# Designed miniproteins, single chains, continued (4): the designs that were tried, part 60

Each design is a single chain, and the fold is of that chain. pLDDT is the mean over its residues in the fold that is shown.

## One batch from the design tools (miniprotein)

Design m14076
Fold by ESMFold2-Fast:
Formats: C-alpha cells, structure tokens, sequence
Structure m14076 (fold): chain A 76 residues (1-76)
C-alpha cells in the first residue's frame, strides 16, 4: 500500500530532509538529524493517519513539520 511504502522509505526520507535542512539553516547535520528522529513516531502516526484520511494526515504532518522547524531553529 502507499502508506506501507511511505513508512518503509521514511528513514531514507528523514536522512535526506535532515541534510537539506542542515544546509538551509546552517546547523550541524547530526543535531538536525536528531531533531527529525525525535519526531519520528509523530511522523509515522501522521503517515498512518493519511492512509485512513488524507486530509487529517496532511494536517498532522503539517503540525509535526512546524515542531521540527522549531526544534531546528532552537539548536544551540
């Protein structure tokens, strides 16, 4: 299923997103990766929610995305 494919690809997607965010915000890649990993469970839940209701899943992913952004910007 599309949901199962997204969940299977998630580790690779998070690594790519962390690398891009590290370059964009000029933060250490490892620390940015840890921010994404700290939200991994919420991201997985949002993907599963999208499998049942694409709108609800998108809203959950948007909320998690904001938390990740706040985490990256808060790195010291």
Amino acid sequence: SAMEARLAALPEVLEREAEEASKEFKKPREEVREVFESRREEIEEAIRAAGADPVAGREKLQAVGLKVLEGILSLK
Scores: mean pLDDT 80

Design m14077
Fold by ESMFold2-Fast:
Structure m14077 (fold): chain A 71 residues (1-71)
Amino acid sequence: SSKRAQEQQQVDQKIKQRAEELRKKAKETGDKKLLEKSDVYEKSLTLPGASASGLILNVVAEEVDEELKKR
């Protein structure tokens, strides 16, 4: 359906934006972990469906864990 295609495009755009934000922050703070995270997001955009989904889910899970640890 057209909605599924639009949702995928929106997700891809958000991932790309997030990768760029993480890369900028890594340059400002010198945090190599943020650079590695940015590379994972960028790589997910080049991978076909199932592999990309798995990578994205793992990165999102790590972000949730980091936020929970800060509390």
Scores: mean pLDDT 65

Design m14078
Fold by ESMFold2-Fast:
Structure m14078 (fold): chain A 80 residues (1-80)
Amino acid sequence: TIELAREALEHLDAAVQAALAGDMEASRKHGETGIRLLEEAKKKSKDEEVRKQLDRAIYANRMGLYGMARALTREAIKLL
């Protein structure tokens, strides 16, 4: 679970950097990979608070709010 969330965080960092560089295609691809990894981490989690934080990160990511998704993913990792 923690490894999946950390990998998602790396992709969210890459999505933010790509967006800042104007590479919207790379940003979208990293965001999509981040969502997949967060969904897998949520599926493997048994803790309600962890699942809730991961769900919030997934929602932020789906809205294209990669900075918020990154912050929420970091909070979920602290609970793992």
Scores: mean pLDDT 81

Design m14079
Fold by ESMFold2-Fast:
Structure m14079 (fold): chain A 64 residues (1-64)
Amino acid sequence: SRRAIVMQSIVEAQKANPSITTDQAVALIERALAGDTAQQVLEALRAISPEAAEIFEKLYRERS
């Protein structure tokens, strides 16, 4: 499902950029579970780390 791709992309983005805390990654996953779109998650990630947002966007596009 697209939600599963969003959640997996959050996990992979955090692994690639450890400046994203576990608490921030969990909060983004909770937002996705609550109904946030990939675009909304991307915007939230970009505010935390533009580098992690680029990784997320690439992974989401490759898998969706």
Scores: mean pLDDT 81

Design m14080
Fold by ESMFold2-Fast:
Structure m14080 (fold): chain A 65 residues (1-65)
Amino acid sequence: MTPIPPIQLGLIRSLISGARDAEAQGDDETAQQLRDLALELLEQVKKNYPDTKEQVDELEKEILK
């Protein structure tokens, strides 16, 4: 299976971590913006690397709960 490219995966995880940190501080607006950016990057990864669909779907569910 083709893994999600390390640079894109790192950026997505950084955005998810940043969103959680923002929520912990009560900054729901920033948390939502960071989640939206993570979702946009996941859509780009899915378009460019269709074989990563299952991994993208799992990360999307983690972001959205």
Scores: mean pLDDT 77

Design m14081
Fold by ESMFold2-Fast:
Structure m14081 (fold): chain A 79 residues (1-79)
Amino acid sequence: DLEERLRELERRLRELMDRWVARDPERFRPVAERMLASMERRRDEILANPERADEMLDMLEEYIERLERLQEEAERAAA
C-alpha cells in the first residue's frame, strides 16, 4: 500500500530527526525542519505521479537508509 509505505518512511525520518535534535537542538532543529518539509514535498510528488510512485518510494527509502547508516556510524565512532 502506497500510503502505508509513505507513513512508515515519514515515521522513520521523524525518529531519526528527533534523535539528531535531542543530541544538539541548536544545530539540528533547522536541519530537521528542512528535511521534514522536503519529505512533505516528496510525498505530494509521489502521490501526483502514480506511474513512478514505486521508483520514487524506492529512491526515498534508500536515502533514509543511508541517513540511518550515517547515524549508526556516528554513534559507533563516539563510543
Scores: mean pLDDT 80

Design m14082
Fold by ESMFold2-Fast:
Structure m14082 (fold): chain A 91 residues (1-91)
Amino acid sequence: MEEEELVRRGAEIALREAEDELLALRRQVAAGLSMSSEEGQKLWLQTVLKLSDEEADEIIRLNREGRVDEAERILRERLIELALEARRAEE
């Protein structure tokens, strides 16, 4: 539907415009969870972002390897999906 495409595009633009805040949130999550085990980081990613075991492990690995751009891309894609799901649930 045309409206669904507009909502998806709007969410994507909003995340792009909030790039600095997204980076800040990612840093806060990483900083908070870096005080706990990688197991705690994985649990948070699975519970909050609803990532699979493999996806969560990949993000942790990418972050550990300093491949932060790739990890951020995965996080952005998931946040867009969750934003769209939340809007559909409100309908």
Scores: mean pLDDT 66

Design m14083
Fold by ESMFold2-Fast:
Parts: C-alpha cells; structure tokens; sequence
Structure m14083 (fold): chain A 85 residues (1-85)
C-alpha cells in the first residue's frame, strides 16, 4: 500500500502539471487516505501540501484559497512535529 500511495501522489503531480487539477486532487486525496491508514506522517504531510497547491491553483476566489491555507497549515504542523527533538 505504501508503494500505491507513492504512485498515486506521482500521478497527481503529472495531472497537476497538465492543468488537470480535479484529477490531481482525486489522486492526492487517495494517497492521503493510504498514508493516514499507514501512520506515515511524512507521506500525509506531503499529500496535504499537494492538495493545498492544487486548491490554490484551481480557485482564484479568496474564500476558496482559505481552504488551501488550511491544508498547508495541517502539513506544516506535521512537518514541524517530525523535526522536533
């Protein structure tokens, strides 16, 4: 399953680069679910950050961008916890 999550995340990056943001979101969310089920905090944070990036690109509206900030904030909290002593 960890390999599946990595592949889903990579597929999401390809869709994002092609401007297919809805397909990118779907793949990042599937990767997030697998990383969460595995307790892989680094994978979880990476997937949350990727979702935030796509939401920022997909939605020019300021209220929609608040959702992207929320995903970045969740990823930041995990990254900070992983770098704690």
Amino acid sequence: KKGEAISLNNIGVIYKNLGQYQLALENYQKALEIYQALGDKKGEATSLNNIGVVLRLLNPDPDEKAEAINYYQKALEIYQALNDK
Scores: mean pLDDT 79

Design m14084
Fold by ESMFold2-Fast:
Structure m14084 (fold): chain A 98 residues (1-98)
Amino acid sequence: SSHMERLLEEEKRLLEELEPLRKELLEKYGPNNEEAVRELLRRGAELNREEHPEIALLLELQLAMHEGDRAAAREVLERLRELGAPEELLEELERAIA
């Protein structure tokens, strides 16, 4: 429950932080555009790299999976493991990559 509460709080923070970027990309690409999703994930990861490295890696993982780059996704998963991400989360993400 503590871990779930922290994830929900981080999700709210991330949504608020990315809102200006979402608006920019909506104006640039229009709705339901794949390039907008890729740019959001890439730039969102960059914005979080220093202060929230686990969140940055989760966004990088989503980008690799969206691009079908299984090798890049596995490299990001190992970096998440090195940062001390929970083993249960890592196992779920590995199944998603497979």
Scores: mean pLDDT 80

Design m14085
Fold by ESMFold2-Fast:
Structure m14085 (fold): chain A 110 residues (1-110)
Amino acid sequence: MKEEAERVAEALIEAARKGSADEEALAVAEKIEKNLKEEAEELIKRYTELVDKYLAGEMSEEEVLEEMEKIGKEIVEKLKKEGKKEEEIALIEGIAKALIELFKERVAKK
């Protein structure tokens, strides 16, 4: 599960950075139920915007991490209000956590 969430997160980050839902991002999203595609795309887009601000020197690492956690909670609460299954909510939570760890390990430390 953790390894799969990390691979999904990496592919979605790369697709979002390119500004297109390329075939790789779509193939990864096909492993997520169709009703979660929009939420996963929103999460990746918002996280990519925060990473761009960090790299531009507009936000600190601490501010980016705080906003990433806030965004993740907002999306999870939206899914809960829409009556999504616990398994679907857990998948989005897993992707959010994997993205935060990738930011810490690969972006913030470089």
Scores: mean pLDDT 66

Design m14086
Fold by ESMFold2-Fast:
Structure m14086 (fold): chain A 97 residues (1-97)
Amino acid sequence: NADKARRLAEELREEVQKFLDLMKKSLETGPKYHKEAAEEAKRALDIASELYRILGDKARPVVEAVDKAAASLMRGNYEEAIKYAEEALKQIDELLA
């Protein structure tokens, strides 16, 4: 279902972008956005999981990047979380092409 996969990928892109923006703020202002970023990361993981259910291995690079971004956040490594969130956006854009 290409249309449903496209909508989920677009929704995932929005959640990953919100996560990225919160991580950039956290890097500049300290960890006051950590809880909000964790909630966005959880939403992104749920959408990525559903996208993987529809597309399988085609969505694996997206799922792996989102998982690594979330794991980096849980470790308090905001710079690494930013890198993986940017990689996730790139993989989502490639999936949407």
Scores: mean pLDDT 86

Design m14087
Fold by ESMFold2-Fast:
Structure m14087 (fold): chain A 64 residues (1-64)
Amino acid sequence: DPVVLPLPVGKPGSFAALEVAPDGSVRVTGVRPEDRDEVVAWLEAAGLTVTAVSADGTTIEARR
């Protein structure tokens, strides 16, 4: 199935950019540290599994 991201749930301004790769992986960049848990929850609500979070928490990677 294609990756379907409905919209940022909670705080729409919690990150700067979202990229969907052809392999169905998703990369979110510019995540605010205080909003990291909400961004993770939003990705999970969209049917994605978080696979990586950068050491500073500003970049999150996920896939189906």
Scores: mean pLDDT 69

Design m14088
Fold by ESMFold2-Fast:
Structure m14088 (fold): chain A 93 residues (1-93)
Amino acid sequence: GMLDELIRRAEKLLREAEQLLQQAKALMNSGGSQSEIDKLLSQAEKLAREALRIVKKAMEENEDASIEDVNRLIALALRAIGLLFDIYLMRKR
């Protein structure tokens, strides 16, 4: 159904954002370019924000969602928020 498609899309975006964040961390640890780190963090933030937007919309438009699906959406929202918080901390020097 449409809800399952939205959940899968949000999961994919968060996975991609997490990979970009790990790449940024690896570059930071190896003394890589700050410009490249900033680009990876900006890309990760855009993906995490889009995932969070999809999750919020899915929750608002699917009031008949099962408890299991609601819990999946909450877990995805918390994951996205956690990624955004980590990105903000990495930008604060």
Scores: mean pLDDT 88

Design m14089
Fold by ESMFold2-Fast:
Structure m14089 (fold): chain A 88 residues (1-88)
Amino acid sequence: SSRREHLLKLIEEAAKVMAEAGEPQDEVDAFKKTAERVVDMALASKDPSIALSLIEQSLRALIEDGDKRRAATLLTAAAIIVIGDEID
């Protein structure tokens, strides 16, 4: 999916911004793993539009503003939405 490729590219750009800002490598790696998982869960959900929008806003908050708190909040919101679709 071209949308998946686009979001994975944004994750790599966001991770680079975090690393350049001096974040520990283990925190950068944890962010990448979490963001990729949430993207894959969102793409597999019945209605991915809101979750994918929140993920993109999260990544852009890091890339454009370096706002890691806003990024974490938006990514968590996306995860909550997609988990709600997957829980038995």
Scores: mean pLDDT 83

Design m14090
Fold by ESMFold2-Fast:
Structure m14090 (fold): chain A 82 residues (1-82)
Amino acid sequence: SEELMREVVEETIEATREKYPGGARALELQREGAEARRAGDEERLARIEEEGEELEKTHQEEIEKAVELGKKLAEEKLKELE
């Protein structure tokens, strides 16, 4: 369900934040960007994309590690909720 997926994403972002705060922010921006696209909020999407690009330039390695950790945590969390 969309509700379940949202909860999993939020929990994995929070868990990732402890180890990779810049990477966790990138995951937050990815989620917020998807929401902005669904809402048709072009101004919000543009701001999110600009922040994401800046974050990628300054925290590239941390983002890569956060994405890998977040994916692993999301898969584990989804198995727990099933």
Scores: mean pLDDT 76

Design m14091
Fold by ESMFold2-Fast:
Structure m14091 (fold): chain A 89 residues (1-89)
Amino acid sequence: SKEELIEKVREIKKRIEEAKTKEELIEAGKELQKVILEATKEGLISVTTGIGLLLRVIGALFLIDLGKYDEAKKELLDVADELIELLEK
């Protein structure tokens, strides 16, 4: 349901905020990708919006590979916040 997806994103957001390792941040990002795909598949967000959010998560994962953890974390948090706002509409 919409509420279940919102709660999943909130939990992922907490995991992003609390992530202390590269591995924890990568796992949180991957879970965020899964929720974006679920929301898109269920028609809760448009395909165009879903693709845009997925590309931003991919970019954040690239930043992790470059050692830019703070920048990656900020981007993942921004994507999570935007997804929550979109789902609450």
Scores: mean pLDDT 88

Design m14092
Fold by ESMFold2-Fast:
Structure m14092 (fold): chain A 101 residues (1-101)
Amino acid sequence: SPPSEEEIQKFLEAFERTIKENFSEEEAKILLELSKTLPLELMPLFLLLALEIKRMVEAGESREEILARVRALLESLGLSPETKELLLEIAERYLDALERL
């Protein structure tokens, strides 16, 4: 069954709260803007990827290493090629935005 408007709103509020609790103000702003281009179904996976990228950045991993890990993670999930490319593009855009901070 499709979710109700009330369930969608509650999900979006929980998503925004989770982003704000786990990321800096500047990082949260970038992630929330990027999330506007995603279907709701991909938002939990986007959050997982953002948390994984944060962990790798904090560990001093290179952009190349981070993107290789994101590719491997997405490949393991059996996603369509189109969904994998969309999430890879968003990961690259997030890393680009972080480099400008």
Scores: mean pLDDT 85

Design m14093
Fold by ESMFold2-Fast:
Structure m14093 (fold): chain A 65 residues (1-65)
Amino acid sequence: SMEEKERLVKEIEEVAREYAKLQGLDPESFVSMLLKLVEGFSVEELRGVLDNLKAEVKSLKEQKE
């Protein structure tokens, strides 16, 4: 549904900003690039992107701590 896609996109934006900060990347540039990449994605494809980003952020935080 559109509602579910919008929610997933917002979560992807949030997690992607955190990922970019942890990697020393420009957060807005990274988010813009990623959102362009996922423009045609299904709900299931967006869930996959979100899950992968969350896993990467978790891994990076554990390395820092």
Scores: mean pLDDT 83

Design m14094
Fold by ESMFold2-Fast:
Structure m14094 (fold): chain A 67 residues (1-67)
Amino acid sequence: MEELERLTEKAIEAIRAGNDVEALRYAKQAASLPGGVEALKRILDAAREAGHPFAELYVATLIAVEK
């Protein structure tokens, strides 16, 4: 869980900073780990709270591909 939590936090921080390249990289890494779908849902919620439609789109796409 430590690595998943770390990647999730970094993805959320990158979204808040407007760093889509970093956010997508961390989100993809989180998606590859056990519990990745739940982590992606948390990242998606953060993108919605930040009002970042492009981040909402690519995170939602990762969730759809995973499941």
Scores: mean pLDDT 81

Design m14095
Fold by ESMFold2-Fast:
Structure m14095 (fold): chain A 106 residues (1-106)
Amino acid sequence: GEGRAPTAPTWDGSALKGMTEEEVAEELIRRIAEAGAAEPAEVRRLLENEDWAAVTDLALAAAERYAAEGRLDEAIGVLATALSLVRERDSASTARLAAALARLYA
């Protein structure tokens, strides 16, 4: 929405530019695990099974934990990383992640 948006978001997405799909997946696994939302092995299993709904649920839970701790850059980072993986694979997960990102920037 037209609110007083930050003129320079701290997360610029540059960390994901030029990364392979496997590197983006490892980044997502790391961010979710660091938030305490799931174990790395669980996230990897869900990604291997293409369970995009469950992966999205974990990314949203991780982002909520980061935001509750005042770590908005990490919250944005986990959602942006998840969005990069699901964007062309699951439209419902893409919409959920995009809505969560919009709320963090509002």
Scores: mean pLDDT 78

Design m14096
Fold by ESMFold2-Fast:
Structure m14096 (fold): chain A 87 residues (1-87)
Amino acid sequence: MDVAALSTEEQVELLATALAALRLREEGYSPEEIARLLAPHSPWAPEIAKLSDEEIEALAVAAALHLSPEEVQQARERAEQMVREAR
């Protein structure tokens, strides 16, 4: 996945999805479960669920480097919403 080729809106959604996936993995959900739980909330869910924890963290860092603090906050709020609604 080439993060630098994405629009700002796509990078915010990607960061939100990556953060939500990392949170669910910390809670013990499998990659298959995370893909299913996040699919209704993000188009990135299938792509992110295929990645290792290290790859997801690397994508989150890469996306955050291209975003303003306000956009990063929006991504975090969106991630919290995805996790809450997925449960």
Scores: mean pLDDT 81

Design m14097
Fold by ESMFold2-Fast:
Structure m14097 (fold): chain A 58 residues (1-58)
Amino acid sequence: LTPEERARLRAYAAFSEAYSTGSLEDAKQAGIDAGVAAGLTPEEAERLANEMLERVQA
């Protein structure tokens, strides 16, 4: 896995965990925080979290 792919997987895992126990807002924030911590830019992390949020609301 590339560093970027690993960061995206960590963001996804954090989003999914937060989504199972909290609100959609909590899930989005958890995904952003994990993505940034793993090396994504804030813009990339927010875009990814919004994509995940849209998919779970569909």
Scores: mean pLDDT 80

Design m14098
Fold by ESMFold2-Fast:
Structure m14098 (fold): chain A 59 residues (1-59)
Amino acid sequence: TAEEAARRAAEAVAAGDGRAGAEAVMKGLSNPHTADDAVAAAATGDLATATREVARGIA
């Protein structure tokens, strides 16, 4: 589930583990385009953008 992956990614990034956050997003998304944008946002600490990009991918 992409939305659950986004929440877990946001939590991991907030805890300072950006790599775990990026991996959670990739694992939850089957759409590579959405995953790339979400991973990039999570890696920079922009959790709002990361969750928004995942939401777009599942719409």
Scores: mean pLDDT 61

Design m14099
Fold by ESMFold2-Fast:
Structure m14099 (fold): chain A 78 residues (1-78)
Amino acid sequence: MSLEELEERALLSAASAYDHGIDPESILAALRQGLRESGLDDRTVDRLLKRVQELLDELGKLSEAERKKLLSEMLKRA
């Protein structure tokens, strides 16, 4: 799996979890564990989680309808 594919999957998983009412801190913790289990080094994990945090911050600014639209678009790309 390429780093870009892994990033897209992490972002999609985070967006889906957030839409289901899971708090950002729990999402980040779960993704950190999963990425480490995938054999990624801590620097790469931290970089990907920073991108996830940026997405979660943006999702918090969107309406429910806008979040669902973005998630749908991300699912089509995955």
Scores: mean pLDDT 79

Design m14100
Fold by ESMFold2-Fast:
Structure m14100 (fold): chain A 99 residues (1-99)
Amino acid sequence: DPGEEVRKLFLEMLKEFAKEVFGKEREIDNEVVKEMQRLVLTSEEAAELMNKLLQEFLKKTNVPISDSMSKGEVYATLVNMALSLGYEVLTDEEIPLPS
């Protein structure tokens, strides 16, 4: 099933991101996915890592990619993929204010 393979690859990518940014392996649940969204918005290093991992994921799934993505595009891509897999996204009240 191509959809199951895409889902598996996305989860593998999220686990890699979690290991790098949280310093430990995390089960990918709604709270972890929301924490990842906050980090992409608040940390330049986390946004750059997510951009790299998303581009690698998109290449593996044969999805057309941009040569570069803005922080907003990285965040939007993460949110859209998370929603497609049934994960929750940050509400307007949970979105961190720009520092």
Scores: mean pLDDT 76

Design m14101
Fold by ESMFold2-Fast:
Structure m14101 (fold): chain A 74 residues (1-74)
Amino acid sequence: SDEELAEELVRAALAGDLARVRELLATASPQAIVRALAMLNAGRPVNTALVAELRALGVPEEVIERGLAEGRAL
């Protein structure tokens, strides 16, 4: 599910496991990515390394911007 994928993405990102992040992104829906970014950026500075990886893997800028905006609203 999108919720399970978002939770796995958050766990991998917090562990600094970029290989696992890349693996999960291959199957992740835009909604799962938005949720993961919102959780990771809630009350925190933007993780620029993670954002760079998302861009490198072809995640649309709209998805990245939405996730960061939702994180700021939390």
Scores: mean pLDDT 78

Design m14102
Fold by ESMFold2-Fast:
Structure m14102 (fold): chain A 111 residues (1-111)
Amino acid sequence: TERIIKSLFGMSEEQLLEFLKEADKDKDGVISKKELVTAATTLALEGKIPGAYIAGALDLFKFFDKDGDGKISEEEFVEAVKEMLRRMGYSEEEVEEFAKKVREILKEAFS
């Protein structure tokens, strides 16, 4: 699970949780493109993630923002992660097991 998180996001589970908490500061369960960039910038300035992730946040948003409204819901985030894993050659069983873990991280971030 942690190995997959590092492969997808280049960060640890703890760093991903911190990033998601920082991104959804208004606690509406929706992450805007601006909030993602702000969160990546904040964590990079704190030395918690590499500065290169600021640019990477915009690229990842293209995979997560399925409806093109400039916002990512919890379910859109999970579905985008599942599609990335399928493209990387993971089985449907592995994809679903990881999706459950991502949902738990999101619940912790948004609670």
Scores: mean pLDDT 67

Design m14103
Fold by ESMFold2-Fast:
Structure m14103 (fold): chain A 92 residues (1-92)
Amino acid sequence: MLLDVAARLRAIGDILDEEIKRAKEKNLPWEEMVKYLNEHREELQKRIDERAAQDREAIVKRVNEMIKNNTLPSVANKRIAEDVKKEEEEKK
């Protein structure tokens, strides 16, 4: 999967969630929210681009940590349990 696509989708989601939350707090209907988004399209696009760059860096860092550890958290816990069992068997 392309990291740039993943980062941009996450940025879009986060920004839309922020705007939806703001609209809900003000009891704005969807039509007024859409009008606001269209009027601020260039500013929102810039915010998405900046957020996507930050999210890309965060995704790369997380992927690198997963590669270094060679596992997901649930699999890591299983391996720790297996290592403890092996130590107990060697102590006999």
Scores: mean pLDDT 67

Design m14104
Fold by ESMFold2-Fast:
Structure m14104 (fold): chain A 100 residues (1-100)
Amino acid sequence: MKTLLNMTLEEFKAYIEKNKVKEMKYPLDEVREKLETAKDILDFGIELYKRALENGGSEEIKQRLAELEGRKAFVDELLANPEDKEKLQVAYDLIEGKEL
């Protein structure tokens, strides 16, 4: 099962596009709290990869850091646009570790 932390930005966007929500399954406030938690986890991962680069990391680490930063920016965009309830519901499914 893929989680928010182990997906590329492109995989995350593709998942949201494919899993269009026809009916809201979760309370919006619960979804927002879970997305805030995912943001915190992404911030932690970004910090770890930045430290790895400072200690002689590879181009793969640099690319992964860019992917994580892009993912965080996308999560921030979702949280800034709470009226996009369908996208928020799909993002919640990824955070809960549901099968893709």
Scores: mean pLDDT 69

Design m14105
Fold by ESMFold2-Fast:
Structure m14105 (fold): chain A 69 residues (1-69)
Amino acid sequence: NRDRDIRMYRDNARNARNNRDNSNRTGRDTSDRYSRIGDSNGSDSANSSSRDNGDDYDRRINDYNDKAR
């Protein structure tokens, strides 16, 4: 849980800064790529809506790590 807190804190702080810039439409095909990467490039703004579900956030971060290989 502490690890999730650290990740959430980092993503929250990052998204807070880029929230306005990344609040464009994340329902496009390109946003799927950003979701898989999991790096504050649009899809992170969508993840902010699900931040309350640490499990969902952790799943996306794991997907990113697996994809980034």
Scores: mean pLDDT 51

Design m14106
Fold by ESMFold2-Fast:
Structure m14106 (fold): chain A 55 residues (1-55)
Amino acid sequence: MNKKKEFTKEDYEKFVELLQDPALTPEERAALYRKADVDGDGSITLEGFKKFLEE
């Protein structure tokens, strides 16, 4: 894939903060990153993060 629109640093920081919330269980944390890795390949892509924000 070529260059695409990028999400803002603000959006990324908020997402990382949510993942690092100590109140979350390991299951909840895994659920959050799964929403961002839309391809289900175990990594958070830029496209996946955009999809997560859209839904």
Scores: mean pLDDT 63

Design m14107
Fold by ESMFold2-Fast:
Structure m14107 (fold): chain A 74 residues (1-74)
Amino acid sequence: MMEELQALYKQLSFDQQVAISMVELLFIVAGVSDEEINKKLLDIAKKLLAGEITPQQAIELAKKFIKELEKKRE
């Protein structure tokens, strides 16, 4: 949810916050719904905070999701 995402975002490092902002922009440009953006950003933010993924890996996950959506639009 937006409130949970904002609280989690404040706990992230600067590099992780930049990665989240880049992922959000990529999803907006790709036409992802607000509900899907919030869900994916929350998942990515949790993984970044836990050290499960790097900022670079977060961007790669976003790109993979966008490619999957683009295949469904063809």
Scores: mean pLDDT 80

Design m14108
Fold by ESMFold2-Fast:
Structure m14108 (fold): chain A 64 residues (1-64)
Amino acid sequence: MAELEAAKAHVRGLIEQIRKQEDKAGLLAKMREQLREVAETEFPEMAALAEEVEKELAELEAEK
């Protein structure tokens, strides 16, 4: 659906921003709060996207 594509594009942009930031921990915490809301949606596709993003955030955190 169009909303899923928009969400993917938005997430990719946020991940790119995190890579440039010095305080990644703060940004990771805020994104995890947003993922909680996404995971609570009525759309299983959005919940799956939230899990995928959480994995990418964990990988970024592990890089430091």
Scores: mean pLDDT 66

Design m14109
Fold by ESMFold2-Fast:
Structure m14109 (fold): chain A 79 residues (1-79)
Amino acid sequence: MERIEEIIKKIEEIAKTTLENDKSKVPEGLEKQKEIAELFESLDEEEQKELLERVKELEKKYKEKLPEAEKRYEELLKE
């Protein structure tokens, strides 16, 4: 669980940086992506399965927020 939690935290940090549209943090985001890939390779099959289930839950939460995000994006395009 501990390594999975670390990966999830790194994913959330990248997502926050992306939502902020802060281009100065892009290099740090790329470094974190490499760390995530290395951590994923260190996981056994059971831990990889657990991570996938947690990613699916995050995707489900994002899908529920997508209509609001799309509406906000549409409003920005009209202004």
Scores: mean pLDDT 64

Design m14110
Fold by ESMFold2-Fast:
Structure m14110 (fold): chain A 108 residues (1-108)
Amino acid sequence: AKSVIERLTEEMVKLAQEIQKAAPDKADELEALMNEIVELIKQAEKAIQEKDAKRALSLLKQINDKFAEMRRIVKATGNKEAEQEMAKLEAVMGRMQGIMLMEITLLS
């Protein structure tokens, strides 16, 4: 069975694909950023499983930095549909980060 984090990651990838469709001139850059975010999420989940709170928190910061870059690219397009899909992506990201942060605090 898929974990909650895996399901939320799949939802984020689908939303990122909708952003890419709305902003095709930035699609390759947005896809590359989302692929980096997916890899960082997998590393963060592994760090939590290994009870490495310091590494997990560092990876969450890197995920936030990559999302901030994605947000800047989307905002620069001026495309309302891309901005709306980005807002949905940020909501799912917030849920994922909340779950991961809770799991990290339980490692104490």
Scores: mean pLDDT 88

